# Designed miniproteins, single chains, continued (4), part 35

Each design is a single chain, and the fold is of that chain. pLDDT is the mean over its residues in the fold that is shown.

## One batch from the design tools (miniprotein)

Design m13192
Fold by ESMFold2-Fast:
Structure m13192 (fold): chain A 109 residues (1-109)
Amino acid sequence: MAERAERAAEEAARLAVEGGARSAADGAAAGGGAASRKGEEEGPRASLGGGSGATAGGMAAGVRKDEEAAAEGARNAARALGNGARFGGEGGARAAEAGARAARAAAEA
């Protein structure tokens, strides 16, 4: 009986770690992508000093696309953190329950 409870706790811990690791990887990828894009958009700042009205219009479109990408990155990072919290909570609760069952089985043996 204790072996079954231990395997259930191990599987719950594995699922929590797997979910957390995936959420962390998604958050890192989203954060890295947003940072990279910000670096690329900083380049056109040097061109703003000589920009005409038409060039300013093109730059405004570029800024809006960067804001949209940054907002998407932030949403992906928030989602990854939310998933990590959910998997951590769900896996942790299941592991604790499995551990309690193993302890009860050991006390009855």
Scores: mean pLDDT 46

Design m13193
Fold by ESMFold2-Fast:
Structure m13193 (fold): chain A 98 residues (1-98)
Amino acid sequence: ASATINPSSATAPAGGTVTIQLNVSGDEPVIGAAAALDRDGDGVLENVSRTAPAKPGQTATVEVTAPAEPGTYNIYGLAVNADGSVTRGTPGTLTVTA
């Protein structure tokens, strides 16, 4: 299962919110999708959105809060499975402006 950010890049003002569209693919047991940032490049995700309900073949829309520090960040689509496990997709880019 996967959740792909579409479009793969987004822009937000520092400390603002941005709407992220996610294309959900794969098979059950996917029940939802979320988006999250890797703010410091350490592979640990921050600024995790709320989970939007979605099944395979559906589109989910979530809001992500941008960091207060301007810069370019990796943003990941997350497929949420019925067992509570999360599958990380290919990263997109979030540009945070001053």
Scores: mean pLDDT 77

Design m13194
Fold by ESMFold2-Fast:
Structure m13194 (fold): chain A 106 residues (1-106)
Amino acid sequence: LKEKLERVIEAAREFADVVVAAEKRGLISEIDAGVLLLHASVLIVSTQNLLKNNKIPSEEQVKNYRRISELYREQAEKSPDPELSEALRRLSEALRELAEEAEKEL
């Protein structure tokens, strides 16, 4: 579980960096970049809190991770920017694997 939580944090940080780069290149709007960065920040903070407290994600959190994973997968398929598409896909995969691992401990 710890390894899956750490992977989500890493993928979310990489995603944030790609979003900042895409905004600077004019590939996404400032508003869209702001929304994506807020989502990445919330995910990083909440996942770090689970790591710090040696907590297993709740059933509701696992359900939310699966929903967000699928949303990011769909967004990756629609993204015209290959770097943003790849970052979204990696974050989607990390969230899916975290949900699967957490369900085994519930």
Scores: mean pLDDT 83

Design m13195
Fold by ESMFold2-Fast:
Structure m13195 (fold): chain A 65 residues (1-65)
Amino acid sequence: MDALRQAYETALKLAREGASPEEIERRVEEVLLAGGVDPSAARMAARQIAEMAARGRLEEGLARL
């Protein structure tokens, strides 16, 4: 299963539920780590995905996966 797709879907769901950027970042990092992504890469990707969520761009990112 594509860990990156799951991370975007998790972030989108949390953003729609009104979760904070910090909560989204934490949950996305957990999804990426569970999917076997390197810890350093997971941390960076989670931060970037949370920033996209704050800017309302998650749906656009998910459509490109």
Scores: mean pLDDT 79

Design m13196
Fold by ESMFold2-Fast:
Formats: C-alpha cells, sequence, structure tokens
Structure m13196 (fold): chain A 94 residues (1-94)
C-alpha cells in the first residue's frame, strides 16, 4: 500500500515535469515563429534591392519555421506522455 502511494507520487511528479517541459517548448516555438515572420518581411523588403540579402532572410525564416515545428511536435509528445502518466496514476488510485 505505501509502495503504491510512492509510485503514484512518482508518476505525478514525472507528469508535472513533462508538462513544464512542454510549456517551455511551446514558448520556444512562439519565439521561432515570430523570428520567421520578421525574416519573411525582411526578405520581401530586400527582394528588389539586394537579392543575396533577401535569400539569406528566406533561409533564416525556413530555419525558424522548422525549429518552431519541431518544438511544437516535441511539446505535444511531452503532453501526451504526461497524460498517460496521469492516467496510470489515477488507475493505481483505483
Amino acid sequence: EEEKKKEIEKLKEEAKELRRKAVSLYSAAKINEAGAEVSRELAKKNAEKDQEKAKQFEKGAKIDEEAARINRELAEEYEKKAEELEKKAKELEE
């Protein structure tokens, strides 16, 4: 019975940690998305005046867009794992 209580507490703590990591990753994704938008606008501004600079900004935007996608996908995976751990803890509580 006490061992069961310790396992429940461990699962809840692991789930809480995963949810914190997910929040951090969503925040990182938002920063990457904002960076991509700025780079896209700078690419447009430079398209007619400086083609090399415009290409550099387009490349930067793509990198930020990909980073945002990866961070969002990882955040969703961590939330799903947290939900599974929370469900397991609840099942152990009967």
Scores: mean pLDDT 88

Design m13197
Fold by ESMFold2-Fast:
Structure m13197 (fold): chain A 59 residues (1-59)
Amino acid sequence: QPPPGVRYVMGVGETEEEALAAARERALATPGWELSPEPPVVSKVGGLWVAAVPVRRRP
């Protein structure tokens, strides 16, 4: 369950690393948001890796 003020940005890939990279790239492309120190959530769904990377609003 995400902490207050934290949201998750998703990415998908054929490997765990690709899914994480896609999620982080998407997160960093969004102005006013930064990566949160909470650990990402990674799972394998239907043959693809899905990563959810926590982000928070910049102060």
Scores: mean pLDDT 78

Design m13198
Fold by ESMFold2-Fast:
Structure m13198 (fold): chain A 75 residues (1-75)
Amino acid sequence: SRAERVRAFAEEELARIDAQKSDLETQINNLKEKAKKDPNREEYEKQITDLEYQLKVLDRERAEIRAWAERQLAA
């Protein structure tokens, strides 16, 4: 059915976003560990800030996919 296709698409997209978020969180944690030992930590802090911004973008995309699926299933 259309509803089954909408749910399947949303679930697959959300899984993809969650995988991307997990990868970014791993990168952030690695940079935080490097920053603890490096006197030039400002370079790592800039990279962390950029990655944290990317996480916020993914959170917005995740919310939009859920909202889209809700709208499609209500129609």
Scores: mean pLDDT 87

Design m13199
Fold by ESMFold2-Fast:
Structure m13199 (fold): chain A 95 residues (1-95)
Amino acid sequence: MSYEEFLKLLKKYLEDPSSLTPEERAKIVRFFEYLLRGVPLEDGPIATIAHLLVKEFKGKVDELIAFLEEIRPQLAPHLQPVLDKLLEYLRRFSK
């Protein structure tokens, strides 16, 4: 999956979660895990990603946060702290 394809599917999901199949939802979660594996647990990189996501998901940041909170238990335990720090920055930068 390309990053552009991932963004398109995620935007579709945030508009109407029922519009996606379980297979398409699993595909989004797997690609997001792949992205998180490349992110160090450091403020600088995570804050940069949060800024990019706030810009990309204008008007849908609250829905994005809700999605990320929903998938948190599905992520590998070592990725959960990365997501927690990302969520903190998303909440700060959304307003």
Scores: mean pLDDT 81

Design m13200
Fold by ESMFold2-Fast:
Order: C-alpha cells, then structure tokens, then sequence
Structure m13200 (fold): chain A 90 residues (1-90)
C-alpha cells in the first residue's frame, strides 16, 4: 500500500496515490502502526499537492478514529503525520 502509493505519485497518478495512501492509513490505524500512519499522511499530502481532490472526508474519519483509540502513541503519530501532510501539500 505505501509502496503502491509512492509508485503512483512518482508516475504522476495523484488520484491512485491518494487512494493507496488512505488505504495504508486505514490499515495502519487498525494495526496501531505509528510509522505507517505518519508516512501514509505524508503521501496523501503529496497526492493533494499533485492535484488529488478526493478523500478528505475519509482522511478526517481515519484521523478521528486513530485519536479516539486513546493511545498517546497513535495521537502523536497523527500529529506528526498531519504536520508532514501540511508541508507536502504546499
């Protein structure tokens, strides 16, 4: 999922990249994989920068789900990932 997102973005397919990034984020949240949460959010930001306009509601839902776990590690990963997302989407 993360590798598929990176490849799609390298090829200029921002919509496919965004889709794989959100799928990676969902899996990372479900598995508590903090490194994957950060990277998925960064890649989604890169997809938005390249022109993707879809998935924002899904992004918000996944971020809220991660924070709602009460796991401070996951909350911190989301904070770091959102920071990287904002930097990437510029």
Amino acid sequence: LLEEARRALEEGDSETGARYALEALERAVDEGDTDAIVEALRLYGEAVKQGSTTGTSRLVGLVLRAVSTGDERMTQAVREGIKLYKEAEK
Scores: mean pLDDT 82

Design m13201
Fold by ESMFold2-Fast:
Structure m13201 (fold): chain A 93 residues (1-93)
Amino acid sequence: ELEEIEEKGENSSVEEQVKAIEEILRSLGIELSPELVEDARLVLEAIRAGTVDDEAIAALERLMEAVGLPLGAITDLEAAKARLAAARARAAA
């Protein structure tokens, strides 16, 4: 039970992070194309899996160029989402 929930939770967390990034950027007037949303997911999955390849690096570069934001802004969004996920886990305990 717990093992299945953990595996599914990891996948859902990546999807939630991608959606949160998309929603935050949209609130700032920046709309991501479906291709860029897929690039964001690929980057997050690669980082979490510890398997960052040339494709993931290229996807990150495309996101930075298309969004027009510095790398720090994307990192801050990821950090904010991680903090929210941790707070949710603490509340559920």
Scores: mean pLDDT 64

Design m13202
Fold by ESMFold2-Fast:
Structure m13202 (fold): chain A 95 residues (1-95)
Amino acid sequence: GIEELIKKAEEIIERIREAAKKGDVQGVIESGRELIRVLKKLMEEAGFPVEKIIGNILRLLGLIIEIELHPEDTTKLGFELAEIGEEIIKEVKEK
């Protein structure tokens, strides 16, 4: 259900923050990809419009690609990835 997906997304966001804090490039990328999968399902279950789901997924995927191309920015981009995830969760909770 939605509540279980929220909890799972929040747990992944915490892992992303810890990996980003350590400069763990692979940890941020792997947890970021898992976050995208969970958030896609969460937004679909919450009844978000398809265009909004696509837009949010592209924002998250773009940050992962940027980390792969510029691993020196992992801490900054990892925290930004976590913040976008939290924004999406907040929108789901307000619905």
Scores: mean pLDDT 90

Design m13203
Fold by ESMFold2-Fast:
Structure m13203 (fold): chain A 81 residues (1-81)
Amino acid sequence: SMEEEIKRLREELLEALANGDKEAAKEKIREIAELLELPQEVLDAMLEAIDSMDPELLSQVGRKLLARDLAGAQAIYEAYK
């Protein structure tokens, strides 16, 4: 189903983020945005957010999100600013 496909793509996105793989992460975001019919402005903002982070920071945030530690991901992101 579409819901199952989106769930799979989200897990693949989180894994790409945890690996610090910006290109894989951006590709997964594009696929999710297409399935969800997200506005171009939202897609562009998400892609810019990934491009603005260094791979090590992206990996740290991604690992927390993959572990479903949203508070930990937020704390790392806020510390980067």
Scores: mean pLDDT 78

Design m13204
Fold by ESMFold2-Fast:
Structure m13204 (fold): chain A 70 residues (1-70)
Amino acid sequence: SMDDIVEELLEWALEQIKKVKTLEDFLKVVQETRDKADEAGIPQDKRDQLLQRIAEEWRRQQEKRAEEER
């Protein structure tokens, strides 16, 4: 189903984000996720939710890294 395709893409993107250290690399993951979403025919509403989840994970990682500096 479309929901399964969205979840698989989200899981892939979250695994990629765990491996990135810079904003530049994060933006590359975001762009690759958008490209994959286009190829899979994911509708706009589901793309927005997917990208929001990806941004939330990146924010969480940045907050954790900031705490580790303290």
Scores: mean pLDDT 83

Design m13205
Fold by ESMFold2-Fast:
Structure m13205 (fold): chain A 64 residues (1-64)
Amino acid sequence: HMIEEVREKALELIKRLEAATGVKLSDEDIQKAIDESVKLAQEGRPDEALEAAVRIAHEAIAKK
């Protein structure tokens, strides 16, 4: 449940960033952010997991 919750929350945050910025991220960029978030959650770092998803999404938006 914890890993699935992190994945769901990471996706929600990424979608909110797309809506707020008007920038559409590629499926690959979204998946990269989710994968890093899940990795951190698996390492017992759930607070950092969501922060990492937001950071990676912001970096992807900035490069466009």
Scores: mean pLDDT 80

Design m13206
Fold by ESMFold2-Fast:
Structure m13206 (fold): chain A 113 residues (1-113)
Amino acid sequence: DEMNKLIKENVDEILEDGLEVMFEQIDHAKETAKTNPEAAKYLKEVEELAEQLREEVFKRLGVGEEELSEEQLKKLDALLLQAAMVIESQPELREYVLKLIEEFVKRLVKEEK
């Protein structure tokens, strides 16, 4: 499956370099939300979507929060918020993004074994 190969390659890139960019984008969004009510509303909506994505991925994989460390959960939360922002701008990417998060969670769970 070509999509599965692309997902694995993207997860490798995220784990190597992408997380720093995601943290920077999240920090920028939070800073903007302090002075812009529309940005604050948008951030709240994507945070709610990120939690829904987390629940869906955990349900699909049969994984619980207890299987991940605090640092792994912080990395996952950053990816989930970025994923929510992508889905809000491009809803057609929802299934691709969910599969990417699933692969990311599988990699994190494997590290704890």
Scores: mean pLDDT 80

Design m13207
Fold by ESMFold2-Fast:
Structure m13207 (fold): chain A 98 residues (1-98)
Amino acid sequence: ALELLNTPVEELLKKAREYLEKAEKGDLEALTKALIYIRAAQASAYINKDFDKLPELEELEKRAQELLEKLSEEDREKIRAKATEIIKKISELTEKIL
């Protein structure tokens, strides 16, 4: 989690795009990674005041949520469970830094 926040927002954004594109093609494991990288990129953008990146990240988050809504309840909960612990740690670290 801390290592992700030390990564440049552009690199996190690139990874978020790559994993979301894979998830949209049917790689459900990639959706977990996309959610994590989207959250890390958002956190990094807020910490570094790279606010120009926020509109693209908001769009990626909307696309990821739409994909989650198309999944079965079982698959959706499984992906959320895997991503949520890391996302929570990112949010807690971001709050302490800001």
Scores: mean pLDDT 79

Design m13208
Fold by ESMFold2-Fast:
Structure m13208 (fold): chain A 80 residues (1-80)
Amino acid sequence: MVEESLEEARAHIERAREAIRQGDLKAAVEHLEKAREYLARAREATSTLTGPQKDEAESRIAELEREYAEVVAELAEAIE
């Protein structure tokens, strides 16, 4: 569950970045919305974990949240 949500979040972050490069800002927004949904699901699923598995999942979520923020900044620049 956590792993699948993290993979989906990553895929949507990558698709959003590609959409920005293509000038498809609508697609970029839609992919970022999906990435946010999957990151939220990953956090919810992580609440059921304990110990090292929880620590690993939280670390991976934090990494993807940083990537998400970077792509949001790229989108803001592209809207100039």
Scores: mean pLDDT 84

Design m13209
Fold by ESMFold2-Fast:
Structure m13209 (fold): chain A 85 residues (1-85)
Amino acid sequence: MENAQLALEAARRGAIRLAEELGGKVVEEKTEALSPNKGRAIVKAEFPSGLQLVVGEAEIEGNRITTVSRLGSPGAKEERRVEDL
């Protein structure tokens, strides 16, 4: 599997997990390859406060994936996860 595909899946899962952890319901998903080792996911989620975007980015360096997820709003909560491949 290419690193780009692993990064896209990690970014997607990170964004979805953060959305769900914050009480949101995912309604749309978009993924974008930023480089051969880096992917981004933009997830639209419905919260009690309304629709918000949740962004996940994942980057592979050697045998490790780092995933960062955050809300697209001011005062964004950021979650970081590191996984070995």
Scores: mean pLDDT 79

Design m13210
Fold by ESMFold2-Fast:
Structure m13210 (fold): chain A 94 residues (1-94)
Amino acid sequence: MERYLSEEEREEMKKAIEEALKRGELSKEEAEKLLKMIEEGVPVAELLEFVLELQKKRSDIDPEKVEAAERIIELIREGMLPDEAAEKVRKELE
């Protein structure tokens, strides 16, 4: 079952995007695309996949962190809550 952001989660994500843009961690174009996805109400997994792709393009990211993030996205796509997905992946990597 696809999970969608609540109104509260959308507001938190918008603030996070604005702060990242302010710190120069996102380009204006990347921030605008993320904000549009939030406004269009895309599934949480799709939004997180886009964020991960942006990070892969602009950051020398630890491969283990990428693998963990991809697994979390997969579990969220399967209907798991983000916090539960993160905890399960943490346990699997131990």
Scores: mean pLDDT 74

Design m13211
Fold by ESMFold2-Fast:
Structure m13211 (fold): chain A 62 residues (1-62)
Amino acid sequence: MIDDIERKIEELEKRREDLSRRGTELARAGDWDGFRRVLREIEELDKEIADLKAKKAALKAA
């Protein structure tokens, strides 16, 4: 259970890093619409990562 959650967090964090790099490229290219889309995806990933970290902490406490 905890190991599965840890692997999911690692996968989502990797995707977040990939999106962050993509966002930087879009900003440099002046694609502000693309940049805004990437920011929304990062915000959704940050929420998922936070939820999984909270769930992991709760399982460790149990």
Scores: mean pLDDT 82

Design m13212
Fold by ESMFold2-Fast:
Structure m13212 (fold): chain A 76 residues (1-76)
Amino acid sequence: GARVSEEEKEKKLEEELEELIKNTDEEMQELAEELKKLPFEDQKKVIEEALRLAVAEGMDLEQFIEKLKELIEKVK
């Protein structure tokens, strides 16, 4: 299998984040900008935790946005 470098992981997360905001409203875009202000490791932790919880609990977009806000604030 291909080796995934740290730079490739960062690019993949950026691409996934861009696709996520592409089809969402302005509130999600503002959250994406706040997330991008965090160090890469913190961005990864916030995204992974929010997605994991959203999938596990069947969260809608509004609940997912609120969870992202909570996790971003917690990392500040």
Scores: mean pLDDT 70

Design m13213
Fold by ESMFold2-Fast:
Structure m13213 (fold): chain A 61 residues (1-61)
Amino acid sequence: SMKEKLLKKIQELGKEIEKLGKEIQAEMAQPNPDLARIKELKERIGELLKEVEEIAQEIAE
């Protein structure tokens, strides 16, 4: 069903968000963190979270 496909998409997006979060943690642990890279990773997480919210709203309606 379409709902099952959308739920799988949310799960895949969640895994990507987790991976990006770990990359941020690893960068923040460095003596001289790449703040520009951290910003890019945070922006990407924000985009993925927005996509998850949009899909979740579609499922709820």
Scores: mean pLDDT 86

Design m13214
Fold by ESMFold2-Fast:
Structure m13214 (fold): chain A 61 residues (1-61)
Amino acid sequence: MPVPSQEEVLATWEAAVRALQAGDWDALDAELRRLGEMLASLSPEERDAVWAAYDAWLDAQ
């Protein structure tokens, strides 16, 4: 299986935030579970890259 891209991780974070804002707890749980699986598949270096991308995304909001 392909390793999730940083864009895929960020898109999942955005989906989780959207679900939270909508009060859709089922969608939030599904997105958080997906995010956890994606992060668990990454190496420490890949996780550091995702964290840097998340920080940049957060600064752009």
Scores: mean pLDDT 74

Design m13215
Fold by ESMFold2-Fast:
Structure m13215 (fold): chain A 80 residues (1-80)
Amino acid sequence: SAETLARIDAAIAEAEEALAKGVEKLAAGDVAEGIGYILRGIGACIEAVLLAKDDPELYEYAVKKCEAVAAKHGVPLNLS
């Protein structure tokens, strides 16, 4: 549904922001804050995938977008 897709896109956007902030904090030496943001970003990716669990096309979309976002920020994330 359009509502489900919007929620998936919102979760992916949250993951992008959190991973970007996490990497920035780690580069600055703020390890605890950096790890916190990275975990938040991964959590948002998991939420996106779970929102898509009942639709194979949305599931593939969410997995691919989350892996691409993580890769863009140098965070290894492998979702099946």
Scores: mean pLDDT 85

Design m13216
Fold by ESMFold2-Fast:
Structure m13216 (fold): chain A 63 residues (1-63)
Amino acid sequence: SMGRSQSSTSSSKGTYEGGPETSWKQGKKSAEKNGLDSKKVGEAGKKGSPDGPEQSGRLVFQS
């Protein structure tokens, strides 16, 4: 690790109080913990993961 300039970028930004990119990843883990189907989560990713923490529901989470 290290040695290469500008290699890791999401590490620092995501570690804070759920940054914009972290929110989506946290939502995915939370969904699995809640008992959601993994396949459904994967399908959402193929369409556009950066779309946001939207979970096959009516409600969406926002900070």
Scores: mean pLDDT 50

Design m13217
Fold by ESMFold2-Fast:
Formats: structure tokens, C-alpha cells, sequence
Structure m13217 (fold): chain A 76 residues (1-76)
């Protein structure tokens, strides 16, 4: 499956992901370490790196949306 999502920096990321791999634990660990500006990209990249590129479509979308919210709050 390919996911096309708009990132906080306004770029669009296309990700090829399997339909079902749970990376939730990795994301919780990365979130605990504090996301940088561009949090969604940072969270997604870290989960993809640690899980060998495996992430669900739903999880990838949630990470990018969460990062966008964080970046908007920090920018405001």
C-alpha cells in the first residue's frame, strides 16, 4: 500500500508500507524522547527505520497528523 500524506513542512510524502504491522511501541518510545520541529516526519522516520520500513497505513497517517498538530501548537 502507498500512503500519500502532507507533512508539516508542506511537502507530500509517499510511503510504500505493508497493510498490517504494529509499530506502536516504537512510536511511544520516540514520542517520549520529544519530537523536533517536523515531529510527524521525525516520528514516522524513526518508526520506519527501527521496524525495517514496516508500518500500517493507519499508523503512518496518525503519526503525520499528530506531528502536524504538534508543529502548529509550537509555531503558534
Amino acid sequence: MVIRVELPDGSVLELEVPEEVDGREVIEEVAARGPSLGAGLALLAMEAAVNGGRITAERALRLLLKGAEIDRLLAS
Scores: mean pLDDT 56

Design m13218
Fold by ESMFold2-Fast:
Structure m13218 (fold): chain A 59 residues (1-59)
Amino acid sequence: SKAIEILMKELGISEEDAESLLETIKLNPDPINVFFLMYSFGVSKEKATKIVKEVKEAL
């Protein structure tokens, strides 16, 4: 899945972790997903916003 590949590349996580994260992203609104990525993975707001948009566009 392109969405899985984006998460693996952008966050440096395994395919299994990316699959679990993708399920979380699908179930939550964008602001919650952006907040989660910022505080769980230490990415900037700008990067988190871009990742969430690219992942949802790849679904």
Scores: mean pLDDT 87

Design m13219
Fold by ESMFold2-Fast:
Structure m13219 (fold): chain A 85 residues (1-85)
Amino acid sequence: SIEEKVKELIEIIKELAKENPDKREELEASIKLIEDSFKLYKEGKITKEQFGLILIAVNAELKVLGAPEEVVEKISKLITEIVRL
């Protein structure tokens, strides 16, 4: 389900925050953006395509914050799965 994929995405970012405590505040802000945007999507206030674009923007920010390429690629695949659900 889309809920399970969003939860998986949040758990990946939580693990990044544990491994990178110097960037925890920025990573937690990314989690909040995903949670707030998912709520808007569930309430019908944004489309699934708009939610997907927000997730793409979050993934780009994670790359800027120094997330490993393998993590960025895993999140990219997960975003594709979310948009297709």
Scores: mean pLDDT 87

Design m13220
Fold by ESMFold2-Fast:
Parts: sequence; C-alpha cells; structure tokens
Structure m13220 (fold): chain A 79 residues (1-79)
Amino acid sequence: MQVLKGTVVGVEGNKAVIELESGTVREGDVVLVTFTKDGKEITLGGRVVEVLGPNVAVIGLGGSAEPLKVGDEVTVTVL
C-alpha cells in the first residue's frame, strides 16, 4: 500500500485528474481518493485509467467526481 499527496488539476464526470506531489501510479492501479469537503472527510474508490505525465494521473471514480474541484488537495492511497 502506497500513500501519495496530490492536487486536483481537472474534473470531468466520474474522472479526476490529479497531479501527485511525489511518486507515481500505473494504469489499472486500484486507489482510494481521500479529501475534505465542508469540514467532512470523503473517500472515493477508483482506478487509474491513464497516466498523462511523470506525476499526473487520471482516476476513474466509482461515483461522481462532482465533490472535487480544481485546486483541491487529496490523498491517493494505492491498494
């Protein structure tokens, strides 16, 4: 299990584009995306669907990515 910090740089439907502060993920990795919204901790399950650069990943979430906004800080846990 690997825990990475990142920032949301894009949101589209059930997909979030996250720039990782350090490290990387691979396509097919099962992940948990954890973030804080309105003072509550939210965790969404997903999979890495694409890697766009050395530290940039597209994650397909099991639900809507609507709670996430560009600039949000997230924790990505690789299972």
Scores: mean pLDDT 82

Design m13221
Fold by ESMFold2-Fast:
Structure m13221 (fold): chain A 75 residues (1-75)
Amino acid sequence: SMAEQEALFNSLPEELQEAIERLIEDPNDEEAKRLIEEKARTLPSETIRALGEYLSKKYGEKAKPLLDILEKLMR
């Protein structure tokens, strides 16, 4: 559910939450991209998938740069 996905987001390290929000506001924030790659790399693939679903539902089109990063981490 959306509430479970929101709870997952809120359980992430604060730095990762802030970096995600920064990248939503500015898709060209290179520092935010690097921090997301570094922190999200340590997450289980199931968590990355659930995070991607949440971001897509909440932000739609603005989530695209985030989804691209998360997809690369699952390869």
Scores: mean pLDDT 82

Design m13222
Fold by ESMFold2-Fast:
Structure m13222 (fold): chain A 78 residues (1-78)
Amino acid sequence: MIVVKITVKREHAEEVLKAVQKLDGVLYAEIVPLDEETAGIYVLIDSDKSEEEVIKEVREFASKIPGVLDIEVASGRI
């Protein structure tokens, strides 16, 4: 399993959360407030794909959603 962190504009956090929950392999996702303007969406993904492939797919999907600022791996499979 891999945890991906998506940094979003707070006003778009629920929209991004709902969208990422529809991705294949997503087991869990939650919104964590970071500051007044931004939130982190932590997405737990179960996949046999590499960490690089998973992050690429999440980036390609989430980049289509307004308010996405950054996408990174929060924890790896190890």
Scores: mean pLDDT 78

Design m13223
Fold by ESMFold2-Fast:
Order: sequence, then C-alpha cells, then structure tokens
Structure m13223 (fold): chain A 89 residues (1-89)
Amino acid sequence: MKKVKVKLEFKDATGFELADAVGAAAKRYPEVEIEAETSESAQNFIRAKAEEIRKWSEEEAEKMLAEARSGSAGAEVEKILAAAEAAVA
C-alpha cells in the first residue's frame, strides 16, 4: 500500500520531546508517514524513535500517546493525531 506523507513543523526542542508521540502515531496510522520539519538531528532522533516504537506493543504505544496528550505538549500531540487521521480519510 502507498503511504501518505504528512509534514509537521517542530522547533528543535519540541521535535525531541515529540519523537515518541510521532512514532506512536505512525504505529496507530501505519498508512501515514509523518515527516517532521525540524533540525536534522531532531529528524534523525524521530526516525530512530519510530523504529524503536515499531517493536513496542500496541498497548505501550497507546500508553505513550495518552501520557503525551495529557502533558504540556498535549496540543502538539493532538495536531499530530488530527493530521494523521485526516491523511487516511
């Protein structure tokens, strides 16, 4: 199946903080490829985290998303999830 690319702009620090949420969202929406517009180091970190999260159980990924959504970056996580959901519609 062809993956749909979604671009999201993050500040460098936000990119590092949201790496787990981006990876978990990609696991929830496997047809979506989330591309972060941030520094190269943060992009590499996000990719490494996404590969790690692919090995996690679905329950662990959902728990990570729930914690991220309730945290200080909750609005950013909601934007990630909304963009991924819109891409699959």
Scores: mean pLDDT 71

Design m13224
Fold by ESMFold2-Fast:
Structure m13224 (fold): chain A 96 residues (1-96)
Amino acid sequence: SEGEKIVKRAEEILEEAKKIVEELEELVKETGDPFFKKLLEEAKKILEEMEKLVEEIKELVKKGEIEEAKKKLLEMEILLGILALMLAVAKLIQKK
């Protein structure tokens, strides 16, 4: 039960992260701005780390390592916050 909730939350966080990266990709397409291209590059690296964390969380849950899985989930929440801040900064600079 607890492990299933952790995995589900990790997958939900990853889906939100993918949406943020998609919004940054649209900003790059609209503007061609080198700054937005750099933000997108960094955001894609963060997304790759988050995909790796989801797989690590699944393996930890499978082993019954619930406390370690929760620690990895917190890392994912922090990375999602960083992605959200990157998107907010990009939107502020674009000032639509």
Scores: mean pLDDT 88

Design m13225
Fold by ESMFold2-Fast:
Structure m13225 (fold): chain A 87 residues (1-87)
Amino acid sequence: IDLEKLSEEATEAAEPLLKEALEAARKEGDELTAKMVEEALKKKSLFGAVLALMRAAINGNEKTVELLSKALEIANEIENKALAEAK
């Protein structure tokens, strides 16, 4: 299994929720979290999404935390399914 490609594919599957999280962060004026979500989308980085989640949580940005949590759940489901199917 190409774990790097799998991470990119999982991030692409989570892209709609990551885009919603970006909009939520922007609406709440959380520019740093918004920038982190934007970079995660551009780099297709699940690690970047985790860092954005932590920042949103520290800032009390509940809506962005919820959307990022859902995005990471979808990404984890894709990765776990691929790992299970790979024997």
Scores: mean pLDDT 78

